# Designed miniproteins, single chains: the designs that were tried, part 104

Each design is a single chain, and the fold is of that chain. pLDDT is the mean over its residues in the fold that is shown.

## One batch from the design tools (miniprotein)

Design m3619
Fold by ESMFold2-Fast:
Structure m3619 (fold): chain A 100 residues (1-100)
Amino acid sequence: SMEEEAIKYLKEAISLLEQAKEAIRRGDFDRAVELLEQAVEYLDKAIELATSPEAKEYLRDARMAVNAAIEAARKGDREATLQYVDDAIEYVKKAIEVLK
């Protein structure tokens, strides 16, 4: 179903966001930006597939958080980047719970 495919993309997004956190912890901000940009691609695919308005709102919030993380990472702001990535992961998890 479209919901099952959306959840698959969201699980990929979470994996990429967790990898971005590890890159940030190593001080590899360039790699973190690459991973965050890939996460945005999976979030956008999930937003297109999601039929639930509630899930779409959580995914838009997640996308905004990832974009904020990308900007913070480009500035080398470790604490802000990690905070925004954690916010994004929580929004994605909320979207998955709605789509189950």
Scores: mean pLDDT 91

Design m3620
Fold by ESMFold2-Fast:
Structure m3620 (fold): chain A 83 residues (1-83)
Amino acid sequence: ELNKKIAEELKKKAKEVKEKLEKLKEEDSEEAKQERHELALETYKEGLKLLKEIAEYKGDEEMVKLIEESEEELLELLKESLE
């Protein structure tokens, strides 16, 4: 249950980041756009890394897998948004 909630929250955060990046994609500012995209990704990765470390410490392999799957899904969505 907790693992599912974490995965769902990460997916929700991924959607929010994607929507934010899509707004930036329409703006005519290459440098600012890249900087904001990097900031969004960095912030998300930091949170994900912390959750993964906690799961690893607990020995919860299922939670680690869910976090990794959520990260991969987010990265794919963000790549499409950044194109």
Scores: mean pLDDT 69

Design m3621
Fold by ESMFold2-Fast:
Structure m3621 (fold): chain A 80 residues (1-80)
Amino acid sequence: SEELIKLYEKAKEFIEKYKPSQKARNALDLALVYINLAKDPNTPKSVIELARAALNQVRKELGEKAKEIIDEMEKYIDKL
């Protein structure tokens, strides 16, 4: 979907700008993977919780500078 493509683009821009740790990048990548999987209505809701957990890890490691991208991802998850 267009919205998911925009989330991937924003994540790439964030990584390019802030050069976060590998651990934080892995958490962002994991959140996007889980969000993509959760698009399928046959996917268990536990996958949505995994996406939220990955975003919480990003928030803990990057804090305020990641707020915008995390909020955008959270909004996308909330409508799944």
Scores: mean pLDDT 81

Design m3622
Fold by ESMFold2-Fast:
Structure m3622 (fold): chain A 99 residues (1-99)
Amino acid sequence: MKKKKELLLEMLHILSQSRALLKDGVSEEEIKELLRENLKNADEIRKEAIEEFLEKGLEETLEKLKKEAEEDEEMKKLLETVLKAIETRDPSVEDEYLK
């Protein structure tokens, strides 16, 4: 259970970063390229998380995390927090005033 939870946390981190970059106009292909470069310096758990993300893509990874969150309250809380943080970024307000 603990190793699986660590893997899911790394996948959640990748999902969070990827969704933020997508909102900033970075393509999924560019995100995957950045993740491939990160593989060279990643530990075993992070390598596994990145490889699964690269294989399944953003949408499939999100669905897997949602499914795992049904069985783990801590994972559910973290997923909800990450998704809420992304949604509370108002692109129409922040992007309009920061550029």
Scores: mean pLDDT 70

Design m3623
Fold by ESMFold2-Fast:
Structure m3623 (fold): chain A 66 residues (1-66)
Amino acid sequence: SMAEARLAELEKRLEENKDKLSDEQIAQLEAGIAAVRALIEAGAPEARLENLLRDLELSIESILSS
């Protein structure tokens, strides 16, 4: 699915950039990723998944562009 593909890309990007992130930032991003996975398993609406994925993507981009 699109949500699963975006989640996999977020996990890959997090792993590739761990050296640029604090332990707290890594923990927060991992918690967000886990929350999205749980929502996918629970059958959450696409709109909710889209909003959470977008927010995670923007968060990692903001950190890495600094």
Scores: mean pLDDT 83

Design m3624
Fold by ESMFold2-Fast:
Structure m3624 (fold): chain A 64 residues (1-64)
Amino acid sequence: SSTVRQLTINAMVELSNIVDEYIAQRIQARATLTPEQFARVLKQLTRETEERVRKLLEQYRQQL
């Protein structure tokens, strides 16, 4: 249906934005931090990004 198509497109755009932000934050952290500090920050960024993706997918699921 047209509704499913629009929801899918919206979800893909939001997912792309989340991934782009994660990549940008990872690049900045790698450039400014020691390897040990980077590893800790990367773990937190990954956890926060996974939670954002989980919430996005849950919202999409509820609209189907």
Scores: mean pLDDT 87

Design m3625
Fold by ESMFold2-Fast:
Structure m3625 (fold): chain A 80 residues (1-80)
Amino acid sequence: MDELYEQARGEIALLDELIAEAKADPRIPQSLVDRMEEARRRLEDAIRNNASREEIVRELMEAGAVEVGYAALKLSLEKE
């Protein structure tokens, strides 16, 4: 369990960096920033409430999906 909680804390730290980056870029839609902030909040709440292993895994998967969406959008913005 401890390793999973460590992964969740690391994911929150990554989301903090990505959210700060996204907020600094006016090309990034506010809806995507909101989705990253929601994913971060859900992970933080799960840790705080000693959520089940299954709940932490679900929130990690959701955070990963939002991060992939952000990366895909950034790549699209690099397109000429």
Scores: mean pLDDT 83

Design m3626
Fold by ESMFold2-Fast:
Structure m3626 (fold): chain A 76 residues (1-76)
Amino acid sequence: RVVLFMKVTTEPEKAEEVIKAAEETPGVLALKAEVSGDVVGLFLIAESEEAARAAAERIAALPGVKSVEYRILPMP
C-alpha cells in the first residue's frame, strides 16, 4: 500500500463535486479531503504505486479540475 498526496485546483464552486468523484475513483481505498477556496488537498491510500498513479490521472481528468500536483509515498 502507498499514500497519494494531491493538490487539486478546481473551477469555482466545484470542490465538493471533485471530492465526491475522487471518492468513487477505482483504486482509492481511503480518502481524506481538506478544502481551501478553490484548492483541494487530498490524502489517499492505494494498493500500489501503479494504482495511485492511475487514480491521480483519473482525478486530474474529472470535470471541474484545472490542475493537479501529486506525490506518492511508500508505506511499510
Scores: mean pLDDT 79

Design m3627
Fold by ESMFold2-Fast:
Structure m3627 (fold): chain A 91 residues (1-91)
Amino acid sequence: SAEVAKLREEIENKLREALEHARKAAEAERQGDLQTAIEHYQKAAEAIQQAIKTIDQLLKIQPDPLLQHQRQQAQKALEDLQKRIAELEKK
């Protein structure tokens, strides 16, 4: 359906946004710019949270084990990012 296709595109776009922000954060961290690194990791985490929300919407329409696995991977990535942000904020 058009709705399913739109939700899948939204998930892909948000995960792509998250990856781009994570890359910018890693680069800032490599340069010693901890404030910029934290800001980009936070934006990456926000994008993953939005992706998870859209995955949950799609799962209600179309239950799919592969989509559930993608949700679990996204949740783990979110937890890893939140842990990294907390570690950087202590420095």
Scores: mean pLDDT 90

Design m3628
Fold by ESMFold2-Fast:
Structure m3628 (fold): chain A 62 residues (1-62)
Amino acid sequence: SNKEKWAKALAEAAEEFGLDGEKVEKLYLEDPDISDAELAKALGVSQSTVSKVKEKASEILE
């Protein structure tokens, strides 16, 4: 999928974890190369949580 689809899936997955999905979508669209560490810092969560969000986003896209 293109970066816009991935950004939306990440946002939806983040919201399922009680995170700010709109912030995730904005951050990814501003910097598609953003690291898991930087996303974790911006959201105030662990990198393990970001990995789980990305796993859920992949499920949403299938």
Scores: mean pLDDT 83

Design m3629
Fold by ESMFold2-Fast:
Structure m3629 (fold): chain A 90 residues (1-90)
Amino acid sequence: MSPEEQEIIKEAQEAAGKAAEELREEFEALVEREGETDEVTRRLAERLARRVAELASPEAVRKLIEILRERAAEGYAGEGFAADALERAA
């Protein structure tokens, strides 16, 4: 992996982490109120994706989508929803 790719990945990770921390209480309240369903997971992914798209560059967003798609292929279903939401928000 090139140094340029590593820098983009770092930006994507920092944006995702910041968005998750800012939205943590909102996410917890939604899951507590409505339960951990596919519909709730989709709504959380959409909310997170919109915030990440506001914080990160288009290149970092594209790299994050790539990472999430790879993880979804490994069986992490939530990452697939996140990738779809991020593509729509970008």
Scores: mean pLDDT 76

Design m3630
Fold by ESMFold2-Fast:
Structure m3630 (fold): chain A 96 residues (1-96)
Amino acid sequence: MTPSQAAAEGILTTGQLVADILNKLGQTDAADQVLSLAQQAADAARAGNSQEALKLLSEMIDLTTKALNDAGQGGQALNLYLYGFVPILNALIAAQ
């Protein structure tokens, strides 16, 4: 697996996990937006466009954090950031 493929897989896996959590919290619109951003970010990563992938991933992080905080799940937002998103961010930054 190439680094770009690994990053794309990580983005899609994390995006699906986030969407599942948001759907359980009744935030279906936010879940749909996260899945859309995850697909776009994964496509950018596969294309070798790490800059665009980072931009889209940052938008996905902001949306996730806001939606979880609005649901009173700030601790879950922090855990997803540290253990889900930060490893992907570091991989994409290193790929530049």
Scores: mean pLDDT 84

Design m3631
Fold by ESMFold2-Fast:
Structure m3631 (fold): chain A 87 residues (1-87)
Amino acid sequence: FLNEDGKMDFESFKEFVLLHTDPNKELPSDEEIKRLFELYDKDGDGTLDMEELQALAKEMAKADKDGDGFIDYKEFLEMIERLEKEK
């Protein structure tokens, strides 16, 4: 999912997020995933580096209250809201 420079664009990021969401539950929309992407894309270059992806992975693990390796739609939204309040 990384490009030749070791960075993740929005389409790869969307696939990464969906890989970590519960496929039996409601999925986040492209707009909601873009909202999360923009919180980590501090440079505004349209890509996330490995450090930003590691930080996101830790936040997603924290949002996974069930410990099943997947987050549901509500946990995803709560994570975004929490991250926005930390600005």
Scores: mean pLDDT 73

Design m3632
Fold by ESMFold2-Fast:
Structure m3632 (fold): chain A 58 residues (1-58)
Amino acid sequence: SELEELAKKILELAKQLGVSLGTLARTFAGLTLKDGENPSEEELLEIARRIQEMREQL
């Protein structure tokens, strides 16, 4: 699905930038996650969903 693909892209972006998912989520989606530990699939989908919603707002 688009949301799953977006979640994968977010994970790749975090790896490329060398930042934690918590940092990325805070910066782009205003979400707070566990930093430095294994992110759950649910957490990744939540970030993707939030970003998707923001894109839909123009």
Scores: mean pLDDT 63

Design m3633
Fold by ESMFold2-Fast:
Structure m3633 (fold): chain A 72 residues (1-72)
Amino acid sequence: EVERVREEGRRESAATMARLEATLAEMDAQAKAALASGDVKTAQEYLEKRRQAVEDAAQTLAALGARVRAAE
């Protein structure tokens, strides 16, 4: 059912992007706070988590896109 798969993909994509945006904002704020206090190690940890969140979201979006194309 193409329409249902498209609607699911759109909602999951929007939810994935919203969660990514929130995670990036949190990680960025924590990294900036750590850098301001001179805690480079903590800042690096948050920057690494940020990068992993982006990669996970990209993989999720790619899987959703493939699912929509397979239904067409």
Scores: mean pLDDT 80

Design m3634
Fold by ESMFold2-Fast:
Structure m3634 (fold): chain A 76 residues (1-76)
Amino acid sequence: SPAEELVEAALAQVDALTDFLEKNLPKLPKEKQEEIIAKTLAELEELRAYVAEHYPELAERVDAKLDEAEARIKAV
């Protein structure tokens, strides 16, 4: 469906962002790393909430992908 394609595209961007942050966050001062991590986690949680409200049939899959991304980002 168009909604599934849109969500897949969004999750692909989350994967790309996660890869970028894992590579580049360690190059920044710790205070800046913490700021960017906190902001990114908040944005991922907003995406989670949006999908749960508007596309509940996709919520379980999105939750699993966002949990994976958040764990990777927190491990930096």
Scores: mean pLDDT 88

Design m3635
Fold by ESMFold2-Fast:
Structure m3635 (fold): chain A 82 residues (1-82)
Amino acid sequence: MKKIEEKAKEIIEKGREEGDEESGEITALLLLGKKEGLERLFEIVEENAKKEGIELTEEDKERLKKFIEEQREELLKEIEEE
């Protein structure tokens, strides 16, 4: 699971810092509170896990979703403070 969380965090971080177009779009959707942003990020992370032979259990999926929501909250806090 840790590698999956790390990949999700990496995508969000790239969107915030590097201005990567795809990561930036996902991050923007997350910040706007769009369900599509969360779903898209989740799908990318899940596909990467599958590609590496990592099977996500129900518990892993719940934890990943919660992790993504926490990352969104951190991003919103940072933007709100500015």
Scores: mean pLDDT 69

Design m3636
Fold by ESMFold2-Fast:
Structure m3636 (fold): chain A 62 residues (1-62)
Amino acid sequence: MGLAGAAAEMGARDAGGDAAAGRAASQHKTNKDGVGAGEAIYAAGGMSREEAERAGRQASLA
């Protein structure tokens, strides 16, 4: 999970967001452990800040 967290932070920064967005995604995964989608989107880093944030939050809710 540490590697996934690092990728999430980098993905958020690369998408034009900040590390906070990546940390939020990591925390959602730890909290729910059902947010593989949120981890994947941030790891990909190709998503815009808005879409990455929405997907991460939705994964946390699910």
Scores: mean pLDDT 52

Design m3637
Fold by ESMFold2-Fast:
Structure m3637 (fold): chain A 66 residues (1-66)
Amino acid sequence: MTEEEFEREVLAALARMWYGVMKATGDPRAEKWDTASKEERIQFLKDMGIDEELAEKMVEALLELE
């Protein structure tokens, strides 16, 4: 794996982890995640306390690997 590919895998894994936290805690946003737009998913992560730039990178990485 290249460093770029590794970073993408890590960012996608972080996005999946936060989705898992929302789902495990019964957060209503978890129901919306699967049908949510890129912008909505970024907003959900920001609402969880993730920095906007990091949230954007995480969601972009997840979408590239889906």
Scores: mean pLDDT 79

Design m3638
Fold by ESMFold2-Fast:
Structure m3638 (fold): chain A 90 residues (1-90)
Amino acid sequence: MEEVIERARELAEKLLKAVKEGNFDEAISYLNELIRLGLEHPEVRREIADILIETANKIEKEFPDNLDAQVIAALGIMAAAVLRRIEEER
């Protein structure tokens, strides 16, 4: 459990760094890995959804004028909503 949450935080940090560096292909890859981690680990799915929302909010705040960054943030928020919905239906 703790190992999965730690991996999720590492992926979130890598996602933020990739966005800051303008490497949006790498950012999308880290976002997809973070989403996959939430889908594969029901026991920490809510915590991963929270990490996605926190990370997306940081991206929106730091890069308000960058369309690619805003799209990545929006995708993160939508993914978190889907993960939370799956947990509610369980």
Scores: mean pLDDT 85

Design m3639
Fold by ESMFold2-Fast:
Structure m3639 (fold): chain A 84 residues (1-84)
Amino acid sequence: SKMEEIQKMLESLLNWLKTVPGLPEEILEELEKLVKNTPKLSIDEIKKKLEEIKAKIRELADPEVARQALTYIDILLKELDEIE
């Protein structure tokens, strides 16, 4: 299903973010929660949660760490826009 594809995309994002050294654990926990809740959410709600995670990254992470993590999230957001 479309939601199963989105859940796999979010799992891929989580795996990418786990490779970013120095990324705060809170960010990974928020994304893990989003992955788990994906079947209960709309695409618009998932996009809003990703934007909230981006805001937390900007607040909590060092600028270089933030740049790498935000790039991965932006790639996923673009892919989600193409699914609509």
Scores: mean pLDDT 85

Design m3640
Fold by ESMFold2-Fast:
Structure m3640 (fold): chain A 92 residues (1-92)
Amino acid sequence: SEKMKEYKKALLEEIGKVLKGEISVEEAAKNLHEKFPEVKFSTAKKQISEALEAIKYILENEEELKKLLETEDEGAQKTYQAVLELVKKLVK
């Protein structure tokens, strides 16, 4: 699980750089492949692209997603708001 935790941390750091406009998706995927040679470039690129699409979907549909979370506990709703606020800061 340690190697998976390190990869997930690196993946999130690279996604953050792409969201800030510091690097391209291709460069982020290359960085992940160089640090984790066992992860194929194509796999890293797909994971970054899918995460960016999910983030974009959340930002574009925040009111609908809040409505869906009305059936969840208050902790889940608070977590969603914290993540949304963090993402909005990263895309500045």
Scores: mean pLDDT 76

Design m3641
Fold by ESMFold2-Fast:
Structure m3641 (fold): chain A 94 residues (1-94)
Amino acid sequence: MKGNAERGKELFKKLMTPLHGEAIITYPDGTSGEKGKLMPTPDLTQIKEKFKDEEEIYNMIRNGVGKLPAFGDEVLSEQERRDIVAYLLTLSPI
């Protein structure tokens, strides 16, 4: 099932707002949560090192990891989870 990055962007924004609060932080490097499309931005620099492939990113969303809650079928469909994966891969090109 192919993900859609534009839908993933919208879904990620809706899901991450409750986890990170209403205020978007501007980081000292001039980035913000909105510009990074993820909150917190520092985790984006390590996504490729932390997650070996898109399946690990999918499993993080599906099952949760650390402080990130699980987004199972009661919260998101499989297609919606794949959309979020596609969005995250767009933000982490290297």
Scores: mean pLDDT 57

Design m3642
Fold by ESMFold2-Fast:
Structure m3642 (fold): chain A 94 residues (1-94)
Amino acid sequence: MYRLLELLEKRLVTTKSGAKLEQYIGLVYDEKEGRISAAVVTKPLDEKAKQELEKVRKEYFEPARDNAKKTNPEVYERIEEFERIQEELLKLAE
């Protein structure tokens, strides 16, 4: 699931701006429990990379997400699941 989102973000940034994405979010799947057990974040993005990623997300990723909701509900559900986990991680960081 998150590998697809990671690849989309990298593709959008490098295709549009040529910027390199040095941070990613990965999920660790626990086969024994049959569920996601952890999330991995590498390095925080600098301010310029964050701004560039936000522009690409708004111009390209958000329309692609809306299109996925209409054409591929499975991909849309995976994106929603990602947002839930990200919000949970942000709460833990507070």
Scores: mean pLDDT 49

Design m3643
Fold by ESMFold2-Fast:
Structure m3643 (fold): chain A 89 residues (1-89)
Amino acid sequence: EVIKKTFEKEVDISDKLLEEEVEAPRNNILKARLVTESGLEEEAAIQVKEEGEDTVTYLAQFSLSKAVQEAKKLGKPLKVTAEFTITDS
């Protein structure tokens, strides 16, 4: 089965990285993406922060470089949406 988690955040020119921790059962696949209001996607780097017996805690780091550049051009903060998808195997 597929589990999706989303959250919204406002990004301004001072932001550099967005970091989120996600816990998932072992042997599940985690995908993470960040989308701006204009539909641009930011790169996500996923690292294993901690391995438990039944779960794995991932650290997802999103580059805000594109969102920050877009905010600079608009002269105001941008809304971004982070999406996490957890799938079996």
Scores: mean pLDDT 74

Design m3644
Fold by ESMFold2-Fast:
Structure m3644 (fold): chain A 55 residues (1-55)
Amino acid sequence: APLPALPPLDLADRAAVDAAIATIRAWLASQGIDPRSLEGRQLLLQAVSRAVAAS
């Protein structure tokens, strides 16, 4: 499945950041990817970086 698109993200909004991280971690678990692995961490950073760039 493709990496989920996050809404635009302001890093100063800690609640939004926590929700975004939780969303991606839930998706990683659904794909059988360990969020603590290199791949899991890279996918999380990619999703967050795209959301920050969209803000």
Scores: mean pLDDT 81

Design m3645
Fold by ESMFold2-Fast:
Structure m3645 (fold): chain A 70 residues (1-70)
Amino acid sequence: MLSRQYLEFLRLLQEGRFEEAVELMRELGMTSEQMIGLVDQLLAQGLITPEQAEAAKELIREEEERQKRA
């Protein structure tokens, strides 16, 4: 499904590059709910830390709010 983009998203999250990770998913047309679901799945699989998951979800919510203002 998203094998290349999924691995890139994972890598960006693991490197603390949360803004780039969220931008990548937005460029692919993913909704905030889909991105949050992916982050939760990665956390459940032990591929990211709880701190990385929280930071990513906070950025997803902030980006959604910015989109509503633009």
Scores: mean pLDDT 78

Design m3646
Fold by ESMFold2-Fast:
Structure m3646 (fold): chain A 97 residues (1-97)
Amino acid sequence: MEEEKEELLKKAVDHLTAALRDGNPEHVREAAKYIVDLLDLGYYEEADILTAFLEIARVLFKDDPELVAEINRAIDLIEKYRKGEITREQALAELDA
């Protein structure tokens, strides 16, 4: 469980860093999937910190409407999952669409 947490954190951070560096929407979607997995495992504080990095990315890329739309979608899905409005499977399926 601890090893799984560290791997998910590393994957989320790697994709968030890549998104901030090159603005590729694919990295936003992948980071959001790992954030959902962290929430599913009960790592709420870590998931909240990583979600804050998505909010920072939205501000940094404000002039890229496609990337901003992907970040907004990712944050919305993370928050819906956090509130119990959708299942993990539903959140991951929407991020893969």
Scores: mean pLDDT 82

Design m3647
Fold by ESMFold2-Fast:
Structure m3647 (fold): chain A 80 residues (1-80)
Amino acid sequence: SDLVRRFQELVRELVAAIEAVTDPQVRAEVLQRLAELVERALTLLKEYLAGKLSKEQFEEGINRLIEEVEELIARAKAAA
């Protein structure tokens, strides 16, 4: 629950950072990577709810996605 909320907050921050990017090629690249991260998060959630992942495996997966979102935020801010 708390990890999912943290992921959602970071995705909102990333979207705001992308809006400040003026280079359309960089913006498109970061948007594509965001879409891929969201799809991976949904897959992790589906597998967890289906009983295919333990709580520990789910939390590890979400923590890795959080790290990747933080890296994308830094990249988007550098291109603003």
Scores: mean pLDDT 85

Design m3648
Fold by ESMFold2-Fast:
Structure m3648 (fold): chain A 67 residues (1-67)
Amino acid sequence: RQEAILRATTEGAKNALKYGLAKEIKAMTLERVDAAGNATVTGQIPGIKAESVEEIEKQGEKLLAEL
C-alpha cells in the first residue's frame, strides 16, 4: 500500500516534470506534509492519506530538488 502510493507519486512527479508541472507537485507535497501533523488534507494527491505522507513528501521533494 505505502509502496504503491510512493511509487505512484514518484511516477507522477516525473511526468509532471516532463509536462512542466513539477512546481505544482512541490506545492502539493509541502501542504501534504503540513496536514500530516494534524489531519489528512484531501484534494492533494488522489488516494494519498497521512499514513505515508512523509515518504511521499521525501520522494517528491527529492525529485523536484534535482530539477
Scores: mean pLDDT 48

Design m3649
Fold by ESMFold2-Fast:
Structure m3649 (fold): chain A 81 residues (1-81)
Amino acid sequence: MRTPPDEVELVAIYLDSDSEEKREQAMAEIQAKFPQVTLRKVSEGMFLAELRGMSEEQRKEMLEIARKYSKRVAFGYVLRP
């Protein structure tokens, strides 16, 4: 009850990669590991992840998956109060 059930965390994922294929592989692996995450492509190299019921450990695992496919990964966290 202390965690708002309808509160979603938005994460903008930026993958600095020389190929679209690596970005697609990163997104596919994240989706396979975390089927509860809604992934949306916003533009080339930028994706939005809608997180619901995800722990801090799962978020870190998601970051490590993204880093596996790119030397530079930027995550922007947007919390909806």
Scores: mean pLDDT 67

Design m3650
Fold by ESMFold2-Fast:
Structure m3650 (fold): chain A 120 residues (1-120)
Amino acid sequence: SAELVEELRRLLAELEEETADRTFSDEEIEEALQLVNAKAALNPEVDEEVAATPRYALVERLVAFLRSLGLDIEAELFRYYFTNLLKAEVLYERGLISEETLLAVKAGTARVLRRVLSRI
């Protein structure tokens, strides 16, 4: 829907603004994602907090929308990166990851959103 496309564009613009002063390599982004996944696995309350956020429900709606367009690969990439972004935000607020790690996850999520929007 046009509303969901606008939500994806808004999210991309926000993430690009937040990461505009930083450059991250593919290796740095992958290391940040692995760290976030490891920290979340050790802190199961993070998964509960993420699942309780309205933003988590939006992830499922956007994934379903992308799948309805036949964009199955983009849908799975979006789910993976955006779920890790939500986990990273919670972990950062709890002092369990650095701002640098959070910014790297945001940069990776922006990259996936650019890919998704280029296919719509």
Scores: mean pLDDT 88

Design m3651
Fold by ESMFold2-Fast:
Structure m3651 (fold): chain A 63 residues (1-63)
Amino acid sequence: GVVERGRAIVEKRAKGLAETMKKKTGAEAKVTIEELDENTVRVTLEANGKVVEDVVDLREAAK
């Protein structure tokens, strides 16, 4: 469904962010995707002791 497609897009973007962070910091980035509700996930990016969080609506991502 729409949520499944949105999740696939979020996972693809998370991979891109991890690659960008590796280029910026020279260190491996840890990406965690946490389900908050049926339509919303929290993406957490950890690299070189820094943590960045973003909350994503999967239905918006699936458009």
Scores: mean pLDDT 76

Design m3652
Fold by ESMFold2-Fast:
Structure m3652 (fold): chain A 86 residues (1-86)
Amino acid sequence: MKKYTDEEFYELFKGASDAEIKSFFNFLDFTQTGSLSLDEFIKRLKALGYEPSEEDIEEMKKYLDADGLLTYENFKKFIEDKVKKL
């Protein structure tokens, strides 16, 4: 069961620096490959107490690269776009 709403989770990044967003991505990308599968990303978010809604998962899919991976650049863009809509 999620402890954060979608809005509450993205509010954690409101006013976050580029370095803070990158540090969060690096924390999720434990193997330091520079990219995550969508499945691994969602699994790690659930471990942090956030279970994305089906609508948010569909939005996340739009930020995947041609190989179906979430790169840091696409992750940063996703977070910035979500925070902008708050």
Scores: mean pLDDT 75

Design m3653
Fold by ESMFold2-Fast:
Structure m3653 (fold): chain A 94 residues (1-94)
Amino acid sequence: HMSEKDREAFRRAVRAGAEEFLKKLTPEEIQKVYELLEEALRRIDAGATVEELAKNPELQKILEDVTGIPISLLTRDEVREALRVLLEVAKEKL
């Protein structure tokens, strides 16, 4: 639903947030986060709502920290994009 220009800006902001978030973690913590994010992306692609994902407080905190946006204001498309960028950055560090 986002324009390509808005999507690129959003992805860039999320990547910066992901780099800052992940650099503070140990490899073991990054692996656990990767597994959580991979399952979250699988669930949203299978039709899960943002509200269903927000029931996991760790996932909510990660998404809010890397986007700078309250989870209640994130669209399904924004959550999917944020999860993809987070997974890309986490994979680079494993």
Scores: mean pLDDT 84

